Designed miniproteins, single chains, continued (5). Designs and how they scored, part 82

Each design is a single chain, and the fold is of that chain. pLDDT is the mean over its residues in the fold that is shown.

## One batch from the design tools (miniprotein)

Design m18844
Fold by ESMFold2-Fast:
Order: sequence, then structure tokens, then C-alpha cells
Structure m18844 (fold): chain A 97 residues (1-97)
Amino acid sequence: SKVEELVRRYVELRSIPVPSDEQQKELLELQEEIRKVPISEVKEAMEKLGLDPIAKALILLAAGAPAEEIASVMPEEYREHVRAAAEEIAALEAAAE
């Protein structure tokens, strides 16, 4: 599906340690497209693609999912750290608006 292609491409680009300006622009465009998709469809695409927990968390963060949803895809030992990080990112985005 189109959603699966968006999710796959975003994860591929996010795995690049130092993205080029063009790759960074593509990441922002993919994030905007993912944010237009319902969270339920994004979650279905993640499961179909067999993404690891870190990739799932990154996709949910890009989709604007609540911190609890992002934390829920991580192993228990990382959930509190991921929730705190997601809440901090959301607060920074809200302060920038």
C-alpha cells in the first residue's frame, strides 16, 4: 500500500547517520505525508513490514502519536525512557509553534 511505502522509505532514510540536505528534505516531506495518515493505518503498515521496536517508535513519533503509544512498542525496560523522550519532543514542538 502507499502507507507501507511511506513507512518503509522513512525508516530507510532515518537509518542514515548523516543524511544529505536532499535526504533531510525527503524525511520532512515523508513525515508530513505520514502525519496525514490515521494512526491505526500506520500501525497496520508497521506490523505488515515486520519493523523492529525502535523503527516502530520512530514511525509513531513521525506520525504524531501520543507518548504512551510510542512507548508501548518498546521493550518494558525502555518504555519509561522512550515516553519521557517523546513527551520532551512534543513539548519542544509545541513551544516552537
Scores: mean pLDDT 80

Design m18845
Fold by ESMFold2-Fast:
Structure m18845 (fold): chain A 135 residues (1-135)
Amino acid sequence: TQEKLNLFKGYGYKLAKAIALGKAEEAEEYFRQMLKLAKELNNYNALIKEVLLALLFAKKEDLKKYAEILSKESLSNEEIREIAKKLEIDVSDLYDEEKLLEIVRKAAAEGKMSEEEFEDLFFEFNAEIYKIESK
């Protein structure tokens, strides 16, 4: 349903913020809610996309470079491999629910970003998405 899609996107933002700010317990809970919704929506690719986006935010990696790829509704296997390689993640771990949760837990435990830094980065990323849509 559209309500479930909107709820999923809301949790994606909350997950990215929780990981970046080092809120490990909150990150795990948001991930669990997203996993449940992804299963109900039969869209595991969307969960992988949101986790990869959250990890890129947390590491302050080339968000502008990946904005075009991440603006898509779904990622190709090659796009997933490219981003996973940049994040030093084995792509097979992204398709294992337990290993994906461990990746989220580890990233959140290492999170040290301020709320202001996260909001600035999120604003810059959305501005880049807007430029792509305006071409």
Scores: mean pLDDT 82

Design m18846
Fold by ESMFold2-Fast:
Structure m18846 (fold): chain A 70 residues (1-70)
Amino acid sequence: NDEKKAEEEFERLEEILAELSEKYQPLAERAVEEARQGRELESAKVFLEGLERGRNSAQKVLEGEKKKAA
């Protein structure tokens, strides 16, 4: 059921997070937090879709964060 699907999708996020954490630590943390807080399959899907298309998005977020930090 939905619980099984959400759990499986969440596990996929953890794997992606492991790879992302090395290069995009702050971005990965926020994405995982979103998925956890929502605890929804949709949150996980949006994150995965963002990753696939959103290398640009990730890069933009990182650049934005860098500008804010200064």
Scores: mean pLDDT 58

Design m18847
Fold by ESMFold2-Fast:
Structure m18847 (fold): chain A 79 residues (1-79)
Amino acid sequence: MDEELEEARRYIEEGRYDEAVDILLKLLAKDPSAAERVIPLLVLLREKGQDGLVEFIINLIGLDNPELAKKLRELVEKE
């Protein structure tokens, strides 16, 4: 988990958003309890101007787990 989160952060810092999104989606699908640990990376994507990618991640997760998507949206909006 921590290794995947650090790799995703590195991809975001490098502007490799597609690779970061792939890691985040796979991590959330495998471990929904990682939601709170993923929030700082969604906030970082938003700070980089990638609001559309944040919405994409939340909406895609919501297809399989609407309660998780609701929690992600609430937590991201608080930051």
Scores: mean pLDDT 82

Design m18848
Fold by ESMFold2-Fast:
Structure m18848 (fold): chain A 74 residues (1-74)
Amino acid sequence: SLVDFFLRHTPFDRAAAEALAAAFRRLPREQQVPFLLGRARVSARELSALTGLPLSTARRAIERVYVEGQPYVP
């Protein structure tokens, strides 16, 4: 779940993780990917599961941002 993701990747307690999950759900879809990438170190599988992106697209986004140091571009 999104809450469990934030609990795994941040030092926040459950209440803070639930607040982050609520904030994430209010974002437009185009902003959800850069929000996650900016706040937690995510795997391609986690990114795909949390945003609904195809796994291949999630892998490319991870490589671009974390390996190449480039900003996320859809």
Scores: mean pLDDT 74

Design m18849
Fold by ESMFold2-Fast:
Structure m18849 (fold): chain A 82 residues (1-82)
Amino acid sequence: SKKEEFLKFIREILDLAAEYGEKTGDDSIVDKAAQVARDLAEFFKKNPNASKEEIINKVKELAEKYGLPDDFIKRILEILEK
């Protein structure tokens, strides 16, 4: 279902943040990614049929809002290409 796809995407973002934090030593990334995940969960709840483009735009908006690094944002967007 779309809900399962959205939950999987949120989980993949959090897993990516844990990996990124371990490799870079940036302890703040997990906290920032958790804030993005929370806002994305609310977005998906309100927009159950959100398109890939709408999701990409929301990810970019939230990444700027919470200060995610550009290389991490690129990796999140690559997940959506699967």
Scores: mean pLDDT 83

Design m18850
Fold by ESMFold2-Fast:
Structure m18850 (fold): chain A 56 residues (1-56)
Amino acid sequence: SDELVEKVRTALEALFPDGLVPGQKRPLARFVAEQLGVSFEAASRALDRVLEERGQ
């Protein structure tokens, strides 16, 4: 959902302003799921969208 994407975008800008390295996406999605109180699947989908917008 758009709200989750916004929260993930904000969290990534604060915690990982320089971006993610390949292979860190799944561990980060799990961490984000715990931090935002959402499912791993939801966090992974939102993270994919944010990374696509960043060109990653």
Scores: mean pLDDT 73

Design m18851
Fold by ESMFold2-Fast:
Structure m18851 (fold): chain A 63 residues (1-63)
Amino acid sequence: SKALKLTQEEVAEALAEAFGLDKEYVLKVISETDMDTRKIAERLGVSESSVKRVMLEKALEKA
């Protein structure tokens, strides 16, 4: 999504829940990658499409 309107903490929470990861670890990855979905996917060992899907689903929950 071009405009997810999610905070770094909300993205970290959504990705941690979806992939069974520690929220603090995911938040660190997001901070280090400056919210770059490709780099986040590489660091977490998942596809970029999966990262984008989870972020989109979280954004829709807030709408």
Scores: mean pLDDT 79

Design m18852
Fold by ESMFold2-Fast:
Structure m18852 (fold): chain A 89 residues (1-89)
Amino acid sequence: LEEEKKLPRQPLDVGEVKPRIFPFDPEEEAYLILMAVLPGDEVKVEKNEDGTVVVTITRGDHTITYELSEKEIKIIEKEKGKIVKEKVI
């Protein structure tokens, strides 16, 4: 049942407050994304030369790619192979 929180920002409250300050940990962010995956989703995790971790989740014709680095998080959403949304955090 929903409470009153509509926009949860990465609830990583392990032992109260887990300080998540710079630099970002791309592997930890990838782990959290993987915890939200459903059975039957196709998951691909790759590490780039820059230490960026790329997590791609495919559900039918819908694909979400997360590019996780120490400097930024880039989210690319595709439907039927076409980019429908792109966001950088």
Scores: mean pLDDT 65

Design m18853
Fold by ESMFold2-Fast:
Structure m18853 (fold): chain A 94 residues (1-94)
Amino acid sequence: SEEEVEKLTEKTLEIARELAEQGDFEAMRLVLLTHLQELVDRKVPLEILEKVAKRFLELMRELAEKHNTPEARAELERFERAVKTMLEKARKEE
């Protein structure tokens, strides 16, 4: 359900914020990507997947800019690339 997806998304965002506070941007990227992949595997509608992906990208960009480390920037670039690939694949399957 959309409500269940929203609840799980909020929990993942909280975990991601905590990992960023610890400087663990690699773990942050992996947690966010794992969540998006689970939505894909569960065949969540593309519009919901895109909405969640956008929220994750906005958070990762915000926190990477705030911390302004080479690691944070590198993990953001990896995340943006992975999300782009995932969404392009999901759109082609629609």
Scores: mean pLDDT 88

Design m18854
Fold by ESMFold2-Fast:
Structure m18854 (fold): chain A 65 residues (1-65)
Amino acid sequence: DIREALAAMLASVQKIAGGAPVEIVRTPDGVVLRITVRDEAQRKEAEEIAKLAEKIGAKTELLKA
């Protein structure tokens, strides 16, 4: 179920990120999405991705380019 959720979320993330680099990291404590944002528009998109990540217990980290 987690793998299926990750695959579906990855497909959605690629569409929503608008070209922002997205990295999915699996840790012992759970899944972390790292999104590198260059501007305010990409940051807003990353916030929307963070809401999707919450549904599967994943965390989101925003990095500045």
Scores: mean pLDDT 68

Design m18855
Fold by ESMFold2-Fast:
Structure m18855 (fold): chain A 91 residues (1-91)
Amino acid sequence: PRTEKDREEYLKTLAEELLSDESLLKPAVKKLSEMLLNGDEEEKLDSAKLLAYIAEKKPELIKEYAKEALEEAIKNGSEEVKEYAKKALEL
């Protein structure tokens, strides 16, 4: 990736690959939820972005396994993390 926009495109592509293999998707959502709660700011931002991209295709899965982590991120996260966490829950 050459820019932050290239990074976002890469994360979106990764989300699409996870969505193509449903056996990997649930463990990935759980790991991303843990990173969203316990990671550093970069890990939290990447996790919020990936969860938002996954929620575009599988909103119910995100609400089932990531809702509490996303709600916590909306309350206490940085402004960028809040933005993506809101997108993930509002889909």
Scores: mean pLDDT 79

Design m18856
Fold by ESMFold2-Fast:
Structure m18856 (fold): chain A 98 residues (1-98)
Amino acid sequence: SEAEELAKKGKELGKKGIELGKAGKGKEGGELAAQGGSLAEKAAELGGKGNKGALEAGKLAVEAGVTALKTAKDVEGVTLGAAGALNGIGAVFLAGGK
């Protein structure tokens, strides 16, 4: 389904965002967190409550966003990390039920 494809892509971006953030590339990690979180949120909207793929993608986007916030050296990296965390939280609420 479209929801499964979006969740899969969101999970891939979230995992890579975490890796980049841990490597000190907070801006690049934040960009992937924001993108992954957005895809996770869309997957949750399409797949509905209880969609495990969207929930997993959302959780990874939150972790990537928080990692970016810890490693970002500029306002842009902080903004992108925050966007990733917020989009990930949105996906978790939509798919997880709160």
Scores: mean pLDDT 84

Design m18857
Fold by ESMFold2-Fast:
Structure m18857 (fold): chain A 78 residues (1-78)
Amino acid sequence: MEEIARIARAAGEAARTSSPEEQAIAEKVVKELYLEAVENNLSAEEFARRLKEALTARIKDEEALKRLIDAIDEAVRA
């Protein structure tokens, strides 16, 4: 659970460097998948995988998406 919370915080922090619209989308995706991960007892690695997939589908700004993915990958390694 601590690892999942860390990944969610890292993604939320990276989203703050985006436009308000992209930030809102990223925060919603992170929140929804975090609740699903807690309810289904997902591993940190599985949570990160699903989060990256959902963000890739919804975030159209490639630079913002790269920052989000990099932050998630770094949080998983920590």
Scores: mean pLDDT 80

Design m18858
Fold by ESMFold2-Fast:
Structure m18858 (fold): chain A 84 residues (1-84)
Amino acid sequence: MIEEIEKLAKEIVKLLLTTHEDVLEGIGLALRLIGAVLDVRYHGDLDGLLETAKDIVEYAEKNGNEEIKKKAEELIELVEKAKE
């Protein structure tokens, strides 16, 4: 599960860093996502990752970015399965 989480998070980070709308918020969310994934890797903290993924969905909806939204929703599903 951690390998799938890290792979999907890397894809989302790339999309957030290449966005042309709300660039500072996109960069901020990318940095938060990196930190949240490292917290999963070193401390098993899935709650922080789940909250970050939800914030990324809201950012994507606000900016009409369907690709980021779908990837962030996939991350939410993966995290929820990992919490079971």
Scores: mean pLDDT 84

Design m18859
Fold by ESMFold2-Fast:
Structure m18859 (fold): chain A 68 residues (1-68)
Amino acid sequence: SNKPIPGVKLSEVAKKLLQLLQSLSRPLSVAELSRITGYSQSTVSKALKELYKAGLVERTADGKYIAV
């Protein structure tokens, strides 16, 4: 269902991951983001899914994520 996302409510983890991706300006894997932030890979994966649904990151061909 392609509904507009009102207000783009993000978790604190998602906000931190977005800032990190924007600051580094390169694709990062779930494992790399987990190591840099200290969050578990499952926590990072959930936050990346929030960012992806919000249109704030894209997934690269090698399974990494980059800020849009």
Scores: mean pLDDT 80

Design m18860
Fold by ESMFold2-Fast:
Structure m18860 (fold): chain A 106 residues (1-106)
Amino acid sequence: GKAAKLEEYAERLLEHLRALSEEELERLIEEAREAAKETGELEGEAAELAAEALELFREALELGVEEAARQAALALALLSGAPSEERLRRAREALERARELLEAHR
C-alpha cells in the first residue's frame, strides 16, 4: 500500500544521505533553514522540520544509531512534495522517535 511505497522512498533517501560528505549535509541543513525563513506558514513549518530531520540524521550518523537515521529519513520523505497537516504531523512523530532513540544511546 501507500505505507510500503513511503518506506521504500525513505530507504532510498537514507542511502543518498549516507553518501553525502559532512560539508554537503551541512549545506543541505543551512538551505532548509533559509527556506524556512522565506516561505509561507505551512511551507515554513515543512522547511523547519526538514532542517531538524537533517540535523538529527547527522547526529544519528555520528553516534551510529541506524534506527534514528531511518526515522529522520522517513520524516524527510514525508516532507517531500506538497505540504499537508497530516504529513507534517507524521513527520513530527518520526522526528520524536529519532530524538528518543538518540537520547537513549547517549
Scores: mean pLDDT 79

Design m18861
Fold by ESMFold2-Fast:
Structure m18861 (fold): chain A 89 residues (1-89)
Amino acid sequence: SIKDKSLKELVKEIERLSKEELTKSKKFALVSSIEYYENVIGEKLVTKKELMTLTLEDIKTLAKESSKAKNIPEFLKIVKNLVDERLKK
């Protein structure tokens, strides 16, 4: 089930990632977390390949925008919107 505590911890982790050098291993950790929550809600919104295109600036935007999310589905919609913008050029 989706709970406020899980979302709060996820937002804190993304905030930490936004303040550090974005390595490939850190991107893989973020991808795994997003896939876990996609499985929790029963929807596939983004692919691993698409998530791996995100830059440090995208992660900083995600940290700011994810603080506005009230639940995990809203958070995942923010992730999808960022991926869509990245793929648009």
Scores: mean pLDDT 76

Design m18862
Fold by ESMFold2-Fast:
Structure m18862 (fold): chain A 106 residues (1-106)
Amino acid sequence: SMVKERIKKAVEYIKEHIEANEDDPKRKEEILKEIDEIYKKAMEVLEKDKEVAKKAVEQARAHKPELEEALKRAGLELPDEVVFGLLVLSFLASAKIEEERREKEA
């Protein structure tokens, strides 16, 4: 299982769903930009920090059932690979955001 490929598929899946909605164009643009920034941060961690990447994958596997249950309650049905990719993306991006925050405080 290629983690990088799963993240890419998850991002593409979510972007297509957002783009398909006829919501406020300003909100759509802002959400898509936020997704691109999250993806960029996640990919930087995945390429530069193997230990953090491994931890993110382990956390994604641990939290996958919880996210699947939350999505079902929200009336959303996502493929298993997309749910996993979104979780890995989230944990990688969170690690990068936390590191940037600590650097500003140091």
Scores: mean pLDDT 80

Design m18863
Fold by ESMFold2-Fast:
Structure m18863 (fold): chain A 79 residues (1-79)
Amino acid sequence: MTVAAEAAVLFAREYVRRKGGTHGAALPRPPSPEAVEQARKALELLPDDATFEQVSLVIDALARGETPEEAVARAREAV
């Protein structure tokens, strides 16, 4: 799995956890430090009132290798 794909999965799992949902996604090995940092930054930059559509845009952007700042900026523009 690429760093970008790992970051997208980690972001999605943590977002669901914060909303009180269950997470079924598991990584077969410990995630790379880079993926963890990218997911953490994206979550910190994400607005508290972000819609599911905006969250989906962030996940897609991270999976494509965009920075957390770029991914969240894209989602904010979609409002």
Scores: mean pLDDT 74

Design m18864
Fold by ESMFold2-Fast:
Structure m18864 (fold): chain A 69 residues (1-69)
Amino acid sequence: SMQAQIDAAIAQLDSSDPAVVDAAIQTLIKMSKSMSIDTQGKIVDQAHKKAPDNPGTGVLQMQYGIDKI
């Protein structure tokens, strides 16, 4: 399910492997197009907490800023 994929990607943000973190963020970016605004806000919050310096976190934040208008 979409929820299970989101939960798995969020869990992968805790990985010590930066390639796994990057892949998880890219998955969340791709899935953001199909997410509710509330779900996008939650994933942006988690990405910012766990991977604040990742460029993909900035992309998620920008996309959420556009979609919530």
Scores: mean pLDDT 81

Design m18865
Fold by ESMFold2-Fast:
Structure m18865 (fold): chain A 81 residues (1-81)
Amino acid sequence: SMAEIEAVVEETRKEMEKVVEENKDAPLEEITLAMTRVMEEQFQRWLEANPGLAPEEQEALLARLAEVRNELIEKVRKELA
C-alpha cells in the first residue's frame, strides 16, 4: 500500500539523517556514500519482505528513496555554503 511505502520512506529518511549527523565532519562525498548505503540496505530489506512485487512498485519505492537522499544532499550542501 502507499501508506506502507511512505512508512519505509520515512524510516529511511530518519536513518539517513542520523548518518548525516554522525558524519557531519566528513566530506560531502563520504556523507553521500553513507546515505546511499542506508538507502540500498532499506530497499533490499523491503524486497526480501515483499518477494514477487511488480517492477513498477519496486521502481516507485526506489525513486522515492532517491528523492529523500537528494533532498538531504541538497540540505548538506546549503549548510556547507
Scores: mean pLDDT 81

Design m18866
Fold by ESMFold2-Fast:
Order: structure tokens, then C-alpha cells, then sequence
Structure m18866 (fold): chain A 73 residues (1-73)
């Protein structure tokens, strides 16, 4: 993961940090296939549950917040 990709992920999260993660996924996705791919990536890389996806980034634990940034980078 490049420093540039991490910076872009952090900037994107700062913009949408108060929105439920499932809503952020929908906003970032052009179609249903991209939404499913992003959801899967967050579950596999960030180890988020379905309950976590209903929370905003700010409502996640610090460990999960870092994993979300890594998953989006």
C-alpha cells in the first residue's frame, strides 16, 4: 500500500466519517457489483461485522478504524 493511497483513504474517511459505513460504500460504488466488492473487502480485510457496517467510522474502535483505512487504500 502506497503512502499516496493511504492519504487518499484518510481524506475520504474524513469527509464521510459521520455517515454509516454501508452508506459510504453505496456512495463510493457505481453499481451493485462494486458495492458487494467493497462490502466483502471491508469484511475480509477490516474484519467488520454486519453490525459494524451499520455504524459510522467514528463509532468504530480505533483498531477497526485503522483496518478500514487499510482496506480502502
Amino acid sequence: ISEEDLAKAKELIEKYKSFPLQSVITLLSKDEAEREALTKKLKEIAKLSDADLRKSYLDLSEEKQERVIEALA
Scores: mean pLDDT 80

Design m18867
Fold by ESMFold2-Fast:
Structure m18867 (fold): chain A 77 residues (1-77)
Amino acid sequence: MIPEEERLARLRAAGALLRDPSATVAQVLAAAGVENPEATARGLGLDPAAPLDAAHVRRLRRLLSLDEDFQPLPLPP
């Protein structure tokens, strides 16, 4: 398992991509440290190569436990 500090850094990178209209679903998942971004995107009913729409951004934000500003939520102790 990756360290919490590295996980938070990856979640911040994914959050930055969620604000980028040129980013794809697979790029966001890969930045978050998902092992198989393409399979995960397809499992979510998303095209991994598709650009993000508002519904996809909201779903991925929730999946990655990001707040409304796309920042990672603190892990509980």
Scores: mean pLDDT 75

Design m18868
Fold by ESMFold2-Fast:
Structure m18868 (fold): chain A 98 residues (1-98)
Amino acid sequence: SKEVEEVLRAALEFDATVGLYLLDDEEIRQVLSEALKRLGLPLSEVDGLLALLDNLSPEAVARYLKESRLTAEQVVALFEEATELAKELGREKALEVF
């Protein structure tokens, strides 16, 4: 499924960014919540997104898209927005200690 592949790619890019900037679980939750708010998406999706990130696979993405109220395009946009927010937070943390 092309939609599953696109969502998985965006989620993996977010996961890599989180790892690069050493964001903790609370910072990840904060970044996802802010991305949802900026895109006008339901904050109730945050726990489902965290569960998806804990076990990223094509099967997990397919299940999330089937059970979620979000479209594949909305989930891609969410992870892209969350990735930019994670980069901003990571740069701010680096500047505070440098």
Scores: mean pLDDT 87

Design m18869
Fold by ESMFold2-Fast:
Structure m18869 (fold): chain A 85 residues (1-85)
Amino acid sequence: GALEGGYRAGEGAKTGNEQLAKEGYDIMLKGAPDSSGAGAVGRAAYLAGKYNKGDEFLKGAREQLPTVTDPAARAALEGLIRGLE
């Protein structure tokens, strides 16, 4: 899931394993579109910054914000958007 993908991507980035990092990032992004909570969104923001995809993440986050119905997830996403701006 998104949490496992984020963790794997972080490990790959730290160890210089580009393939592991890419696989983890892809798994995390596939898990993030469905507003799956603050932890997944925070991990996406962290990894987007780490892989120079901050602008892509910010755009995607803004596009997803209107579809987020859970108040806690929405508040977390709004906080991350503000932090990246």
Scores: mean pLDDT 60

Design m18870
Fold by ESMFold2-Fast:
Structure m18870 (fold): chain A 68 residues (1-68)
Amino acid sequence: SAEERVAAARAALLKDPTDPQKWLDYVRALVEAGRPEEAAAVARGILENFGDLFTPEQRAELERIAAL
């Protein structure tokens, strides 16, 4: 289920929080699970704290999600 994907993405993120891909996977899973407020909050946190670790395309995706 979408919620199982959120749980899996969160578990992966907690094991390696230094991997930018784990943060993207988590935010995407939250959007697909219909949890836009949580996805937006996480995306804002990413952009504020380590946005420079992401490509311009990934930052644009995070900015769209942050506006949800």
Scores: mean pLDDT 86

Design m18871
Fold by ESMFold2-Fast:
Structure m18871 (fold): chain A 84 residues (1-84)
Amino acid sequence: MDKEEFDREVKDALALIYVTLAKLSTDPEEAARMIEKAVDLAIESGDPEALKRVLDALRELSQSPDPVVAETARRGAERLEKAL
């Protein structure tokens, strides 16, 4: 594995970790920050599989009763859909 492949795989893994942490977070502001990090990392990875997995998780998070989490998830999903 060269540096570019390693960096891509690390970003893919981190994107999935951050979106999972967002789903588990009880702090809406923390969850929103984790969503934004997951979206940025998924887009930077360029991996369609990572983009789709994060997008599915964001669709779930967009149903959150918290308006900050729901709105951040909707904006993130829009960014990911444009990157696919």
Scores: mean pLDDT 81

Design m18872
Fold by ESMFold2-Fast:
Structure m18872 (fold): chain A 77 residues (1-77)
Amino acid sequence: VEELAKKLKEMLEKGGATDVEVVADEEKKEIRIKFTDPEGNKVEIVLTLDGDTAKVKVTVTDPKTGEVTEASGTMKL
């Protein structure tokens, strides 16, 4: 879990993300990712690992309007 979190941080930083924070919780099997995208949006991604899949919750906040967009899904690992 922590090794996946480290790789995700490196990928996001290479993609132009700033303020990248990645926190792995092995007991909860959860990875929480926070970053600012190149457009200035505040992005929070929560991955909950379940075997060969991950439940994904994405929250994007516009810094100018404060508008919050949420999306959720399931990703295969």
Scores: mean pLDDT 75

Design m18873
Fold by ESMFold2-Fast:
Structure m18873 (fold): chain A 78 residues (1-78)
Amino acid sequence: MGFDAGIDEVVKLFSEDAPFLTEDGTVEELTGEENIERVINVLKRAADEYAAAGRTDQANALQEAIERVKKKYEEYKK
């Protein structure tokens, strides 16, 4: 998995209130904050799976990516 490349592009995309498909298949226009929370939740689940598999380096890399996403999102909120 490559989370180092494009993390700031992911934050930028969601901070621009991009349209997003909901779980029931409808299209919603969401705020950047709501979209960023969804991205963080996905990354956190992946980090937990890597940690459970004993892949601590990969889990740590995903936690760093989560912090990077949060930091970039705060920059875009201003």
Scores: mean pLDDT 62

Design m18874
Fold by ESMFold2-Fast:
Structure m18874 (fold): chain A 61 residues (1-61)
Amino acid sequence: MDEEEFDEEVKEALILIAYGISLANKMPAEEAVEFLLRIGEQLGVPDLAEKYAEEVKKKLA
């Protein structure tokens, strides 16, 4: 187990937390998308972040 890098399940949980934060704060759709994509890039899961960015855009737009 890599102690310094998050497991894929933890990375997914962090993306879901970011998604929940953007919905709870009623962020503008463009800002929510950018926020999720940035988190996904930093976590090394940009494809997963793009999927949730599309979902948040549908919810907030």
Scores: mean pLDDT 75

Design m18875
Fold by ESMFold2-Fast:
Structure m18875 (fold): chain A 96 residues (1-96)
Amino acid sequence: SMEEYLRKLLEIVKSDAPVEERLKAVKEITLLLNEDPESFIGHDEELTEVLVAGLKDADEEVREAAKKAVELILKYHKDLFSEETLERLREAVKER
């Protein structure tokens, strides 16, 4: 399920896993946003948690990947998410 998938990605991004694994987890979200963005419908909270964790990552490449995913949502996929979710993502990217 998408919920289980996003939970797994969140666990990786918030862990002490190698940078390459955390970067891959964030990039998988960007890949899905490009290939199947509608798969995220109904998963606003879980998706936001992964992206916010990525924006706070110690590694610059992970933070930049998370920022690109947020910008992709705000530019092309606003209709798939609640306004509350979009505002949380806008605020998160301004602080990082």
Scores: mean pLDDT 87

Design m18876
Fold by ESMFold2-Fast:
Structure m18876 (fold): chain A 93 residues (1-93)
Amino acid sequence: SKEEYKKKAELYLHYAEGFVEMGEELKKKGDDEGAIAALEAGLHYAELAAKYAKEAGDEKLLERVKEVLRRLAEVSVDPEIKERAEKLIKEIE
């Protein structure tokens, strides 16, 4: 159901937000390897959140996913992760 998709999107978005925060903190500590791993996980959960938000037809939830992806792209130390995040933002738009 759309309501189940919304709950899944909210859950995965919460995980994505947590991993982006973790990546930001690891980057500040100079742990680039840890930051890349955290942001890779954050991107994975943001992709799942976007998928289920689209299935739910929830535009506000999609806007929140785009906001997390913009933050992920800004924090990213890996140009490949940044490019993937920016592509996903464009696909949601």
Scores: mean pLDDT 89

Design m18877
Fold by ESMFold2-Fast:
Structure m18877 (fold): chain A 65 residues (1-65)
Amino acid sequence: SLEDEIARLEAEIRNLETVKKRLKEQIDKYKDKNPELAKVYESDLENVEKQIEETRKRLEELRAK
């Protein structure tokens, strides 16, 4: 159902936000100790932020129905 699809996307966003928070913590941890590793986490963070944006857009499109 539409309601079930909305619930799944909301759960996906919550999971991605948790990953985003953990990546920010890893960046902060390694920024001075291992800058190259921090850059890898920064790239992962950009990808996660893009996924959140795309998923939020999909959620808004479904809610408009």
Scores: mean pLDDT 88

Design m18878
Fold by ESMFold2-Fast:
Parts: C-alpha cells; structure tokens; sequence
Structure m18878 (fold): chain A 75 residues (1-75)
C-alpha cells in the first residue's frame, strides 16, 4: 500500500510563517524518506522553526525518541 505521510505538529499562531514553514518542510521531507514527523515551533524572537524528525528506539532511554534529521529557521 502507499507509505503513510509524516505526522505534522504546529506550535505557532503566526499563520503566514507556519504556511511557509510547512511548505519548506514538505519540500525537505521529499528528500528524506525516513522522516516520520514534521514539527513547526515558534522561537522567542518571533521566528518559526521547521524540524524534520525520525522516530527511533533509544536503548539508553529505554523508549522511542525523535531524532532531528533537518531543521530550518523561517524569518
């Protein structure tokens, strides 16, 4: 069957910056087939960060963790 799309989480109310961040995240995710999650968050300076994450098991933590594959700041 078709591969599931990455899960998306948004932690900002700036609609224009969120839309730009999601568009960039989708473009980057096309280059990283192992990405399981796209996160958008706001920084204290009002910039927005898009992060592409892969979920993997961490034996040291004894649980699944999210590893940052790529991160980009949207101004």
Amino acid sequence: GPAPAPRVSVGSNDKEKVEKALAEGERLAAQHPDVTHIGVSELPDGSVVVALLREEYDPAAGRPVHVIVERKIIK
Scores: mean pLDDT 79

